# Designed miniproteins, single chains, continued (3): the designs that were tried, part 83

Each design is a single chain, and the fold is of that chain. pLDDT is the mean over its residues in the fold that is shown.

## One batch from the design tools (miniprotein)

Design m11060
Fold by ESMFold2-Fast:
Structure m11060 (fold): chain A 70 residues (1-70)
Amino acid sequence: SNVEKLLKETIEKYPEEKERFDAVLAELRQARADYEKNPTPEAARRYMAAVLDAIGLVLEVELKERKEKQ
């Protein structure tokens, strides 16, 4: 998925944040797998929340690094 690709690319740029990214990536993968196996409204909301958390973490790290290197 595009979000998983974004997470992997961000881990390569910011290896110091690897543990946080690994946790979010694990949840994203699990939520997606659960949704694909049994597509319920609850599973869809969990998967969507995991996607938003992943995007939020990428934005947090990218914005923080940009500010610190200015």
Scores: mean pLDDT 81

Design m11061
Fold by ESMFold2-Fast:
Structure m11061 (fold): chain A 78 residues (1-78)
Amino acid sequence: SKEKLLDRLIEQAKGVMEEAERLGVPQAVELAKKALDYIEKARESLKAGNTEEFDKYYEKARELLAEAVGLVQRAKAA
């Protein structure tokens, strides 16, 4: 279900944020926090029955998390 997709994405965002904090990558922490904000907007859209808005916010959250992961991976390689 879409609710389970959001729950899983929240877990992923929290994991990325914790790793970014341990590595001292503040930009990745902020991206993960912004992703969590978009996940909340996606949940609101889902409750309103607006599938198009859900998809937009969900996709934005995934993009932000991918960017955060990229920064974390770069920090590990440095």
Scores: mean pLDDT 86

Design m11062
Fold by ESMFold2-Fast:
Structure m11062 (fold): chain A 66 residues (1-66)
Amino acid sequence: TKIVIEGDLTPTQLTAMALRAIGVPGATAKVVGDGKVVVEGDLSDEQAEALKAAGESIPGATATVE
């Protein structure tokens, strides 16, 4: 599973999302540039939905599951 969280994210929000993603067993997270977090791994449906919801809760951010 691949989850992309992008938008007008502050450095604090980028760090918080990356830390949340790393806390998921089997997930890896990368901060790409200054406004994007890419999460990849063998995620359950519940884990993927939770990360998507967390990303979408950030004002100006979008989250896409691929």
Scores: mean pLDDT 78

Design m11063
Fold by ESMFold2-Fast:
Structure m11063 (fold): chain A 80 residues (1-80)
Amino acid sequence: SLKEEADRLEKEADIAKQKGDYKTAANLYSRAGVLYKEAGDYERAARLFEKASEFYKQSGDEEKANYYRRLAEELRARAA
């Protein structure tokens, strides 16, 4: 299912984060967020996009950090 694939990607992202591979972690968190969004779980999607934004910023990708921060804000508004 979409949620099972998203859970797997989030776990892989957590491992990448622990290894200090922030760019890979950001990419995996963003992919997991997209799958939760497609599954209609806007709260989990927003949380994952917030993590993606944080790690894109840590990796120096300010444009993607800003993009995923804004996307998370929009999804939290829809989840409320």
Scores: mean pLDDT 88

Design m11064
Fold by ESMFold2-Fast:
Structure m11064 (fold): chain A 100 residues (1-100)
Amino acid sequence: SMKREELRRLIEELRRIAEELEKLRKEILEAEKEGKDISPIIEKLEELIEEATELLARAEELALEIKDREGLREIAEIGARVTVIEMYLYVLKKELEKKK
């Protein structure tokens, strides 16, 4: 069905975004060790988190509509990965505020 194909496309895009978020987190950790400006990486991370949040909501709604249990499990897995990065970013921003 067209809805199942759309769901598979959304999940594939979400996996790509989660992988990019995880790469950017590693880039922040490495840049901090080297004393480099992390602001551009943080901005990109925030933009991708917003994109992921919108796509996760759309994918979950679609998976519930077509009753795709496997899709819901995959969405939950990706959502957990995104949440770990959001929590990391929240802590990082709080630590940066304390240094001012």
Scores: mean pLDDT 88

Design m11065
Fold by ESMFold2-Fast:
Structure m11065 (fold): chain A 67 residues (1-67)
Amino acid sequence: MRKLLLLAAGKPEQAERLAEQLRKAHPDAEVTLRLFPSLEEALAAAEQLRAEHPDVEVLVAPGVPGA
């Protein structure tokens, strides 16, 4: 079973909706939502979590468009 961590900054309502969307897209995966006070903190936590738990997929919202 795949594990997905969604790290979100800002509005709880938006974060919850994104988590629900991910659960519908990946019904075989366990989706966990974590809220952060800022995008900077969410990004730092994502980098740390990916280093410590390479078997877990970490996503950050709002998504920063790749430049």
Scores: mean pLDDT 75

Design m11066
Fold by ESMFold2-Fast:
Structure m11066 (fold): chain A 94 residues (1-94)
Amino acid sequence: SELKELIRETKKRLLELVKDYESLSKRIEEMEEDLIKNLDSMTPEEILEKVRKFGDEVLWMLERIGAEPEVIEKVRELLEELIKRIEEILRKEE
């Protein structure tokens, strides 16, 4: 699935950005595994909502642990790109 591959690729990029924050890396992996497991049973709207909630939680955790502003900005940009690409994939499959 193109969508599952995109999510896995984005996870790898996220983990590289947050590699200095071990506890956050583990939580990101757990959250993305849960997302991927449920993708095949979700509507396009539910997928977008779940990805947005995932992104919000990741950004909240980064701010909570006092991550560098540059890291937070790069993660935000990566999550915005993920949403945009998911919307494009979902339009193509309609």
Scores: mean pLDDT 80

Design m11067
Fold by ESMFold2-Fast:
Structure m11067 (fold): chain A 60 residues (1-60)
Amino acid sequence: KEQQGQKLIDKGKELIKKGKEMLKNAKTLKEILNGIGTMLRGIGLQFDGGLLTGKKIPAA
């Protein structure tokens, strides 16, 4: 539903912001990878939210 999609978009935005902060403060390769992973999760949530906010799912 559209309302659920908006929640996912907002949560995705928050995770991307957290991931950027993690990368900014990263001192080790492991911390950099964790920051990137957090940002990718946020992007995935925004994508899922976009699908639920009344955008068509591509068919075929």
Scores: mean pLDDT 72

Design m11068
Fold by ESMFold2-Fast:
Structure m11068 (fold): chain A 79 residues (1-79)
Amino acid sequence: DEHFQKGLDALSAGDYEKAAEHFEEAIKENPNNVTAWTLLGWAYYKAGDYEKAKEYFNKALSLNPNNAIAKRNLAKVNA
């Protein structure tokens, strides 16, 4: 998944807007990529968009209720 890898590269560079764009494309190609939904939520959280962050973490949890990273990050947004 080229978009997923580009999203990771953008996250490591601190480019959260570009990371979100790449993870959105990765999700269009594979809507069951729980990690991509989780990282999309995290990119929005880092950008300060807490409402979108919550939406995407909840989507990740709808696909995998035991996703520890999505649970942990959702708790941070709700704090």
Scores: mean pLDDT 84

Design m11069
Fold by ESMFold2-Fast:
Structure m11069 (fold): chain A 60 residues (1-60)
Amino acid sequence: HMRPLWPVLSPEQRAALAEVAPEVSDAAIAKTANEIGERGQELSPEEVRRLALEKDRELK
């Protein structure tokens, strides 16, 4: 149904975000989820975790 313009997280990407959620802000999680959607689900769980940490650092 949804095309690449609509962000959809894989179960693996969602699990990676949940793993780092206690270490980062809610705003960082939201920004990371949006960027994953725009990149078309090519990101590994490890890259998702790194991206969340990077977005949190930018917000501090």
Scores: mean pLDDT 69

Design m11071
Fold by ESMFold2-Fast:
Structure m11071 (fold): chain A 94 residues (1-94)
Amino acid sequence: MPLSEEERARIDAEAERLAKTSVESVKKHILNLLKEAGLPLPSEERINEIAETLAYVAARLIVIGRLFLRWMAEQGNEWAKRELERTEAEIARL
């Protein structure tokens, strides 16, 4: 599935939008992981930078994953149809 420059720009825009809404959730998960691992807690400024970066990367992967799920669903894959519906419902809650 070759992506056009226009499709890539749309993916980037949607990923940025999703990242902005998920930063706090990502931050909470990072803090929990550091606590469970017994690692030293970084400054709040550094945690915010890490959370923003990871939220953007995660959002981009989610948008790309949704494209793959849509492609598989178009091929008649039942699991992909259900997973796409679940993923879109979770994103709509944000």
Scores: mean pLDDT 74

Design m11072
Fold by ESMFold2-Fast:
Structure m11072 (fold): chain A 69 residues (1-69)
Amino acid sequence: NAAELEKELRELLKRHGASEEEAEEVIRLAKQGNVDKAEAKAAWLLLSNGASAEEAERVGELLRKLHEV
């Protein structure tokens, strides 16, 4: 379910200091098929705000799933 994936992505990104606008941009890129760009942007946002590599990997997994629905 895309709505559930978007909710989890938004929550994770915002938990690690991303703004609402930044979270929406990452989700938009994934939905438009720019998954690699979405993952790179999400990883930069998360790691810049002190998230672990494991958390960045989880967000990448969700972004790939979001593109498939």
Scores: mean pLDDT 80

Design m11073
Fold by ESMFold2-Fast:
Structure m11073 (fold): chain A 68 residues (1-68)
Amino acid sequence: MSLLEKAKKLLKEAEEAIKKGDSQKAIELAQQAMNLSLQARREDPSLAAESRKLFDKASELILKALKV
C-alpha cells in the first residue's frame, strides 16, 4: 500500500471518528495522514498535487473535530 493510500484510509477513519463524537481519535488519525502526505511528497515530487489535497483535507478534519 502506498503512503498516499494509507493517508486516504486514515482520513476516512478520521471522518468516522468525527461521526461517533471521538474528536481526539479523529485529530490523531488526521495528523498521521498529514505526516504520511508530506512524506509521500518528499519521496516522490510527482505526487505533490495529490499529497497537498490529502494534507488540506486532514487539516479541515482537525478543525471539524475541534467543533465536535
Scores: mean pLDDT 82

Design m11074
Fold by ESMFold2-Fast:
Structure m11074 (fold): chain A 56 residues (1-56)
Amino acid sequence: SLEEELRALIDRLAAKLAEMFGPEVAAQTRAGLEILLKENPEEALEVARRMLADLD
Protein backbone atom coordinates (compact mmCIF):
# COMPACT_ATOMS: atom_id res chain seq x y z
CA SER A 1 0.00 0.00 0.00
CA LEU A 2 0.98 3.65 -0.28
CA GLU A 3 1.25 3.86 3.52
CA GLU A 4 3.59 0.83 3.65
CA GLU A 5 5.76 2.32 0.86
CA LEU A 6 5.82 5.67 2.68
CA ARG A 7 6.79 4.10 6.02
CA ALA A 8 9.65 2.23 4.34
CA LEU A 9 10.90 5.49 2.77
CA ILE A 10 10.56 7.35 6.09
CA ASP A 11 12.58 4.60 7.82
CA ARG A 12 15.35 4.85 5.18
CA LEU A 13 15.38 8.65 5.38
CA ALA A 14 15.44 8.65 9.20
CA ALA A 15 18.36 6.18 9.20
CA LYS A 16 20.39 8.40 6.83
CA LEU A 17 19.55 11.56 8.78
CA ALA A 18 20.56 9.90 12.07
CA GLU A 19 23.96 8.98 10.56
CA MET A 20 24.54 12.46 9.11
CA PHE A 21 22.95 14.81 11.68
CA GLY A 22 22.06 12.67 14.71
CA PRO A 23 18.94 11.08 16.20
CA GLU A 24 17.22 14.37 17.15
CA VAL A 25 17.06 15.59 13.52
CA ALA A 26 15.94 12.12 12.38
CA ALA A 27 13.14 12.04 15.00
CA GLN A 28 11.96 15.57 14.11
CA THR A 29 11.85 14.78 10.37
CA ARG A 30 9.99 11.49 11.04
CA ALA A 31 7.40 13.35 13.18
CA GLY A 32 6.83 15.93 10.43
CA LEU A 33 6.43 13.26 7.73
CA GLU A 34 4.03 11.24 9.94
CA ILE A 35 1.80 14.33 10.27
CA LEU A 36 2.02 14.98 6.51
CA LEU A 37 1.21 11.30 5.82
CA LYS A 38 -2.08 11.69 7.75
CA GLU A 39 -2.99 14.96 5.97
CA ASN A 40 -1.70 14.31 2.42
CA PRO A 41 -0.01 10.92 1.81
CA GLU A 42 0.82 11.78 -1.83
CA GLU A 43 2.69 14.93 -0.73
CA ALA A 44 4.45 12.99 2.04
CA LEU A 45 5.66 10.44 -0.53
CA GLU A 46 6.99 13.20 -2.83
CA VAL A 47 8.75 15.00 0.07
CA ALA A 48 10.30 11.78 1.43
CA ARG A 49 11.55 10.70 -2.02
CA ARG A 50 13.00 14.15 -2.70
CA MET A 51 14.78 14.31 0.67
CA LEU A 52 16.28 10.82 0.16
CA ALA A 53 17.47 11.76 -3.36
CA ASP A 54 19.07 14.97 -2.04
CA LEU A 55 21.00 12.96 0.59
CA ASP A 56 22.40 10.48 -1.97
Scores: mean pLDDT 82

Design m11075
Fold by ESMFold2-Fast:
Structure m11075 (fold): chain A 62 residues (1-62)
Amino acid sequence: SPDDVRITQLRQAYAEAVANKDWEAAAAYLRELLALYRERRLLSPQMEAALEQALADIEAKA
């Protein structure tokens, strides 16, 4: 599906941004991933909380 393609692209872009220490880009990609995961109900509450914490940590570095 288009969302599955977008999730794959965002995951790759996020990983590359983190590897490059591009925290602003990493935060933007992770925000979009979280929005898509929420819409598709792909995350447990525990996994969502963990990703929200990861986003907060990345935003603190940006």
Scores: mean pLDDT 83

Design m11076
Fold by ESMFold2-Fast:
Structure m11076 (fold): chain A 66 residues (1-66)
Amino acid sequence: MVEKKIEELKEQIKKNPSAELYLELGRLYMLQGKYDESIEYFKKALQLDPNNEEAKTLLRTAESLK
């Protein structure tokens, strides 16, 4: 279930944050229609990896769906 995956990702992020983990968390929030939360996590991914094209694309998509 999506909620269990979100909790697992949050635990992983607490121990070792990474752009990829923030991207996955943002995608799960997008699937739930929680665009504000997804935008926040895509921004965190870009803070760790400013040249991440996938994060830029997903951020733009989430902003457009809001």
Scores: mean pLDDT 84

Design m11077
Fold by ESMFold2-Fast:
Structure m11077 (fold): chain A 71 residues (1-71)
Amino acid sequence: SKRDEMMDIVAEVLRELKEKYPDLSPETVLRAAKAMIDELEKLYESGKELTPEEAREIARKVAERVVQEEL
């Protein structure tokens, strides 16, 4: 399902984020996860057809933005 694909992408990006920033607080990780889910759900609900690669790029940009706001 699109939700399963979305959650796989969020999990992958969070794994990458934790590897890049090993000292991230649990609060920042949760904010990044919520921001990625919100943005991807918004795009899927709008009827936008995203490739997995496009969805990953969007998720990474959102996650990095959240991290930069906390650092």
Scores: mean pLDDT 83

Design m11078
Fold by ESMFold2-Fast:
Structure m11078 (fold): chain A 72 residues (1-72)
Amino acid sequence: MLSPLERRVLLLLAENHETGLSTAEIAQKLGASQPAVSRSLNRLKERGLVEERDGKYRARDVERAIETVIAS
């Protein structure tokens, strides 16, 4: 199961699939702390749901991201 913050991060990344978002941008948009967002991003990366390139995070598969959030 995803935590509430992990679900919100994953949905936000799915919405911003084309551009990606930094940890700081995600924290600002969700009103969360950067350490909490960073922890959630690391867990989502371990699950293969997000990727990091050049300091930006993206959902690896938008359809899978949405499915995972709905199922959780």
Scores: mean pLDDT 81

Design m11079
Fold by ESMFold2-Fast:
Structure m11079 (fold): chain A 105 residues (1-105)
Amino acid sequence: SEADELTLEAVRLNSLGKYDEAEELAKKALELDPNNAEAWLTLGNVLYKQGKYDEALEYYDKAIELSKDDKLLVSQALGGKSLVLEKQGKDEEAEEYRKKAEELR
């Protein structure tokens, strides 16, 4: 779908450090398909890279909510939550989410 193509390009831009462009494309993907869990995951990852930790957690939670049957996507979102929590100094909570992510692989 067009939403999937925009999400893939957002992933590519994020990997290149083009966080603002990645955020814009992931948001466009969500305008086309608000249930695209991969776009929510991608926005979480972009916001994590930008240091917007509370917003990143919200978008990871949205990705998990929309993708319960996709173990890989849920694992990736839980891993993202773990990384955010580590940045916030919540090491015990971060370790709990890291273990949950590993159990789904």
Scores: mean pLDDT 89

Design m11080
Fold by ESMFold2-Fast:
Structure m11080 (fold): chain A 92 residues (1-92)
Amino acid sequence: MMEEELRRRLEEAARRHMARGVSPARAYALAATAESLRLIGDALDAVLEELKDKKDLSIEELAEAATAPLEEASRLSRLALELAEEMEREEL
């Protein structure tokens, strides 16, 4: 599941920060913030790639191309923050 992949990425990122002497709470916060920004960036890139080759897009098609990927990225970003908070509590 996507949640399992996200959890693994957060754990590895937080572990690297903790290895450098960062507290668990801050390490997970940094990991979640970085992953959230990456997910939003990937969604924006996907929208731009879809739009590059389509010159005769209706308003409806344009809305679908932009809205759905960004909504998905927003949901995954919130999940990343929730998982990081849960994992930080488990670490303590």
Scores: mean pLDDT 73

Design m11081
Fold by ESMFold2-Fast:
Structure m11081 (fold): chain A 59 residues (1-59)
Amino acid sequence: VLKSLGISKEEIESLPEEERKELAIEAFKKGLEDLIKTFGLPEEDVNSIPELIELMKKE
């Protein structure tokens, strides 16, 4: 996920907490889309990524 942005996990850990949160959220959203494609989930689920994120929060 984070590697797709060309940023290492170590570099992110060295950043201020606020910047780390921004990068983590952005990378998480992008990574979630890539994971959905990797696991071969239905394409309609990719279009519903915001809904999937909401479901994950409910857990």
Scores: mean pLDDT 60

Design m11082
Fold by ESMFold2-Fast:
Structure m11082 (fold): chain A 73 residues (1-73)
Amino acid sequence: SIEEKLKEALELIGKGQKALKEKKYEEALEYYKKALELLKSIDLSKLSEKDKEAVEQVIEDIEKVIEELEKKL
């Protein structure tokens, strides 16, 4: 379900954030990439406008983190 995908993506983001705090940049990158894949698999047309905007913002934030990490690794 969409809810299960969102929950799993948020758990992966949390793991990525923990890895970043521990300076485990390659591990963080792996978690963020998995989260991004899940989020991009969600049919946004099935969400409310508010939830769609929230998911799109999270996707943009994660893409920026991934780009920044890949540039420095």
Scores: mean pLDDT 86

Design m11083
Fold by ESMFold2-Fast:
Structure m11083 (fold): chain A 66 residues (1-66)
Amino acid sequence: SGEELARQGIRSAEIGLAAPEASSQLAGGYEAVKLGREALEEAPELARKAIELGQEAIDRGRAQSR
């Protein structure tokens, strides 16, 4: 379901944000944004949260990798 996809995305972002390595932060963030986008029609509020946390993880990973 979309809710399950969004929750998986949130979990992926949380793992990324907790990781010390840029590669793990980026991987978690990109997966979270992907799953959040797929969940937008069925679970828009949870999907937006997954995308927001995913973007945060991507920003963190980008800052560390450059």
Scores: mean pLDDT 86

Design m11084
Fold by ESMFold2-Fast:
Structure m11084 (fold): chain A 58 residues (1-58)
Amino acid sequence: ELEEKAKEARKNYLDYGKKYAEALSQGTPEALAEAQKNRAKMDEYRKKADELEAQIKS
């Protein structure tokens, strides 16, 4: 259960990372706003994955 949740969080982290990079490459103000939102989602899922991995170790 926790291992599956950790995998899901890591997958979401990578998916939002790709969207972040794509938005940055466009260089428009709209794309930069989108990049900021994707960056926030990356940080959220990275933190979630780290927390789940810590629980698995415990």
Scores: mean pLDDT 80

Design m11085
Fold by ESMFold2-Fast:
Structure m11085 (fold): chain A 120 residues (1-120)
Amino acid sequence: DLAARLEALARAVAEAVERAAELLIRLAREGADPVEAVERATELARAEVAAAAEAAGLSPEVRERLVAAVEEAGRRAREVAERLVREGASRVEAAEAAAREFRLAAGHGVGEVIAAELAR
């Protein structure tokens, strides 16, 4: 059942996004640059989402759209981290704001890809 497979994928993606957001904050607390932390967290989420999409048996085109949604979320999170660091925020404050943006953007973008696939 495609719907059941997409529900399992949505859960796996949500877990991957949360793990990436937690990694981002943890790295900043350990002294990492928030922008570098966003890049590392984005790569983790990208790899896990690509693996989940492959396990769900999705076409290469749908997998590429899911990966692109995660990469876009990473770009937005990086912009938030860069802005806050420039404005004098602490590394942890910048990372927490970037993690919030990453969760929101990834959830929205991935959700749109899954919803479009369910409609067709």
Scores: mean pLDDT 88

Design m11086
Fold by ESMFold2-Fast:
Structure m11086 (fold): chain A 74 residues (1-74)
Amino acid sequence: GSMLAEAKARAAEALDGAEAYVAATDFSEADRAAIEAAIAAARAVLADPAATIEQIHAAVGAVQAALAAALAAS
């Protein structure tokens, strides 16, 4: 497969994992909203046929950063 297809597949798995974790975890309303917004933005990047591997990595990184911030606040 192409590097782009592999990046999208791995990103989709990471986003599915993040959604499952958020659904199972009692985050504050603000932290949950921030993580959900990051996931929605990342899913939009994955749906864009013009998205670069760099943009995909940045979008997943933003989701991981939002999760890390929420966990650090706990």
Scores: mean pLDDT 85

Design m11087
Fold by ESMFold2-Fast:
Structure m11087 (fold): chain A 51 residues (1-51)
Amino acid sequence: MTKISKEEYEALKQAYENGELFTTYTDENGNSRTDLTSKALEEAEKAEIVK
């Protein structure tokens, strides 16, 4: 994941805090992917946050 919106990033943080094991997010190519919430959050923190 190279880019993520602020709203998507906040949603991932909330999912992690709520104890959700899996989450769906949009990758850099616009494809929906499902991964472990913790893994998705780590990738999001390394990504560019766009407005």
Scores: mean pLDDT 72

Design m11088
Fold by ESMFold2-Fast:
Structure m11088 (fold): chain A 59 residues (1-59)
Amino acid sequence: SAELMLRLAAHDLGISLEQAREALRLVRAGASDAEIARRVGISPRQAANMRRAFAAYGL
């Protein structure tokens, strides 16, 4: 399920599930890595890593 994949991605990336949910919402809304970083409270590099992880998990 998408929920299980999101939990696994959050664990693998060392972030909270709430941060992962907000980041996924922003990715789907077409936000840039810089905007995701500002909104979620992570680095732009972490935002880029999350984007790649979500794609790998089929999210």
Scores: mean pLDDT 84

Design m11089
Fold by ESMFold2-Fast:
Structure m11089 (fold): chain A 68 residues (1-68)
Amino acid sequence: SEELRELLEKAKEALDNGDYFTAAVYLAKAIPHAPPELQEPVRKAALSAAQGNREEAKKLVDEILEKL
């Protein structure tokens, strides 16, 4: 939970800085720390970041953080 939050916050910061490749790396690292019900949302956020879809990635990260 703590590790998941830290990785999501780092991903959010990377997205805010326009560094979506770094954001995708942090989101990929977050997957094994996510509870089962959040694993798919985290995977979708990582994929969105990797595809350069910053708006979708940010939306998903914010939604996941709100559920923690």
Scores: mean pLDDT 85

Design m11090
Fold by ESMFold2-Fast:
Structure m11090 (fold): chain A 55 residues (1-55)
Amino acid sequence: MEDIYNYLLRLGISEELAKRLAEVLSKLEPEKLREKLGSLIDISEEEAEKILEEL
């Protein structure tokens, strides 16, 4: 979870949202995890919240 959390923080995502995303993303299969992390590279904080709701 910490690796995902730090990655999200480097993308400019807030600490609270990054923690929540890291928790749900850590439950995904490795292939799905990679896909979701890739989609977050150019994403706004609002779009990241929508992804969290979909997970």
Scores: mean pLDDT 71

Design m11091
Fold by ESMFold2-Fast:
Structure m11091 (fold): chain A 59 residues (1-59)
Amino acid sequence: EKEKKVKELKRKYLAAKNRGILDTARAQQRDPAAAPEVAQRGNDEVEKLKKEYEKVKKS
């Protein structure tokens, strides 16, 4: 079912987003200069999942 796949992708997307936020916060605390790179890596993963989520949702 389309809805089941949308829910699965949404969970993965939210999990990746939360992980990125935590990783960026940790980087800010330990090495603020590295935080933008950590945020970029997290954002790349989130964008990948978001594209898949939007594709399935729009279908």
Scores: mean pLDDT 78

Design m11092
Fold by ESMFold2-Fast:
Structure m11092 (fold): chain A 55 residues (1-55)
Amino acid sequence: KEVLTVVLPASTSEEEAVEALRKEAEAKGLKIVSEKPKVVKDEETTYASAVAEKK
């Protein structure tokens, strides 16, 4: 199991951040196992993280 994190512009929506996590997981051959990815926003960035495991 691995924790995946993507860093995106603050203008990124939660849906877009989750989509970016999904693409990152696929690129690494991983499957997201978290039912709800964690999305955190600050003034400059959107951080999204989820637990993933090997397919």
Scores: mean pLDDT 77

Design m11093
Fold by ESMFold2-Fast:
Structure m11093 (fold): chain A 69 residues (1-69)
Amino acid sequence: SLEEVAEELVRESGLSREEAERIARELYEAGKANDSKRVRELTDYLVNELGMSEELADRLALRAVLLAQ
């Protein structure tokens, strides 16, 4: 669920729950729109600004995108 993606974002990045829920929702909406460029922008933000590993950021983004199918 998007709630589980948001909880993992909180644990891994230290984001507030509200911020994590917003990012999870943006990934979901990008997936629904088939907007691969936007998904990459959001994963780049998680890696470069929040210090997440690329592997973890990609995995969380994939989970949110797949929920949009």
Scores: mean pLDDT 84

Design m11094
Fold by ESMFold2-Fast:
Structure m11094 (fold): chain A 64 residues (1-64)
Amino acid sequence: SEEEIKELKELAEKLKKKLKEADPNLEVTFEVLDENTVKFTIKYKGEVIERTYTKEELKRLLRE
């Protein structure tokens, strides 16, 4: 639903902010794949790392 996608985007933005606060040299972007899944692209020292997170995984990461 639209509300579920909005919640997912808010969780993804919070993780992006947390990652950039930990290391400002990280380039972090994300793409919503569905209402429960987001793909993160992290660029670090010329390497590109892709990670897919579910809504539940994002909630767990943000509670740490």
Scores: mean pLDDT 84

Design m11095
Fold by ESMFold2-Fast:
Structure m11095 (fold): chain A 71 residues (1-71)
Amino acid sequence: MKVAISDEGIVLSDYEGDPYEALKKALEDAGYKVLKLTEDEIVFEKDGKKYYGKLTIDKEKKTLSGELVEL
């Protein structure tokens, strides 16, 4: 399992089990606080910065990804 956070957005790759639980755990392990997570949306924060992303799942590639907007 890999999580990448960049100015292009967020990508979770090669996930095991529930991709949304895996994404939340990976973000919290990286020091982010997840405020909202649904099948289609994520809101998370770190160091007073909030981020919003619309999530897309690609079952063929085993990826969960989203473009990020700073709130």
Scores: mean pLDDT 80

Design m11096
Fold by ESMFold2-Fast:
Structure m11096 (fold): chain A 65 residues (1-65)
Amino acid sequence: AEEEEWAERLAEELKNAKNDQERGVVISRFARELAARLAPTKTRDEIAQHLVRVVNRALKLEDEK
């Protein structure tokens, strides 16, 4: 699923981050990229919900090993 693919990509980028500051930059950039991708077909509220789900899934994937 698209949500799964985005979550896996975010998890991979977070693993490559060297410190908490870099992790914050990765999350911010990813959120902006995903929002831009969804903006043509989704409302702001739908984009916010989708971002929350993707981030939560990425954090879960990072923890699962």
Scores: mean pLDDT 76

Design m11097
Fold by ESMFold2-Fast:
Structure m11097 (fold): chain A 75 residues (1-75)
Amino acid sequence: SLDEAARKLVSLLEERGEVTAEQALDIYAEAKGMTPEERERLRAALAQPPTSPEYQRVQDELGALLRKAAELRAA
């Protein structure tokens, strides 16, 4: 679930002070139960121009996850 992904992100942020986009993608893909092929498509979408619909969708999903992690960290 996204709540599990958010908790993993909080733990990583507390341990390392920052999280890379690659680490955030891995946590998100695991929480969503994505196959290796789906994870590769997710990474490919982020390689698209920022104006692409694919990039925007993935950015919105990761943004939602990061906001949830920030809320958990503040609690």
Scores: mean pLDDT 75

Design m11098
Fold by ESMFold2-Fast:
Structure m11098 (fold): chain A 65 residues (1-65)
Amino acid sequence: SRSEQIKKLLDEIEALLAAGKPVPTSLINELARLLGVSPRAVRRALRTEDPLEALERLGVAAVTG
């Protein structure tokens, strides 16, 4: 399902961030597509103090609108 795909991508991004590795543009674009937001919005979320919380807020906004 879409929710399972989003969770998988968030888990992959969390692992990359924890390892201090850059998040590939391909993952950013795929997550943006699944969330219905721009890749720029995902990149902005990744630059916050809590990237995972910011990304989850994007997902919640897409579901609760």
Scores: mean pLDDT 78

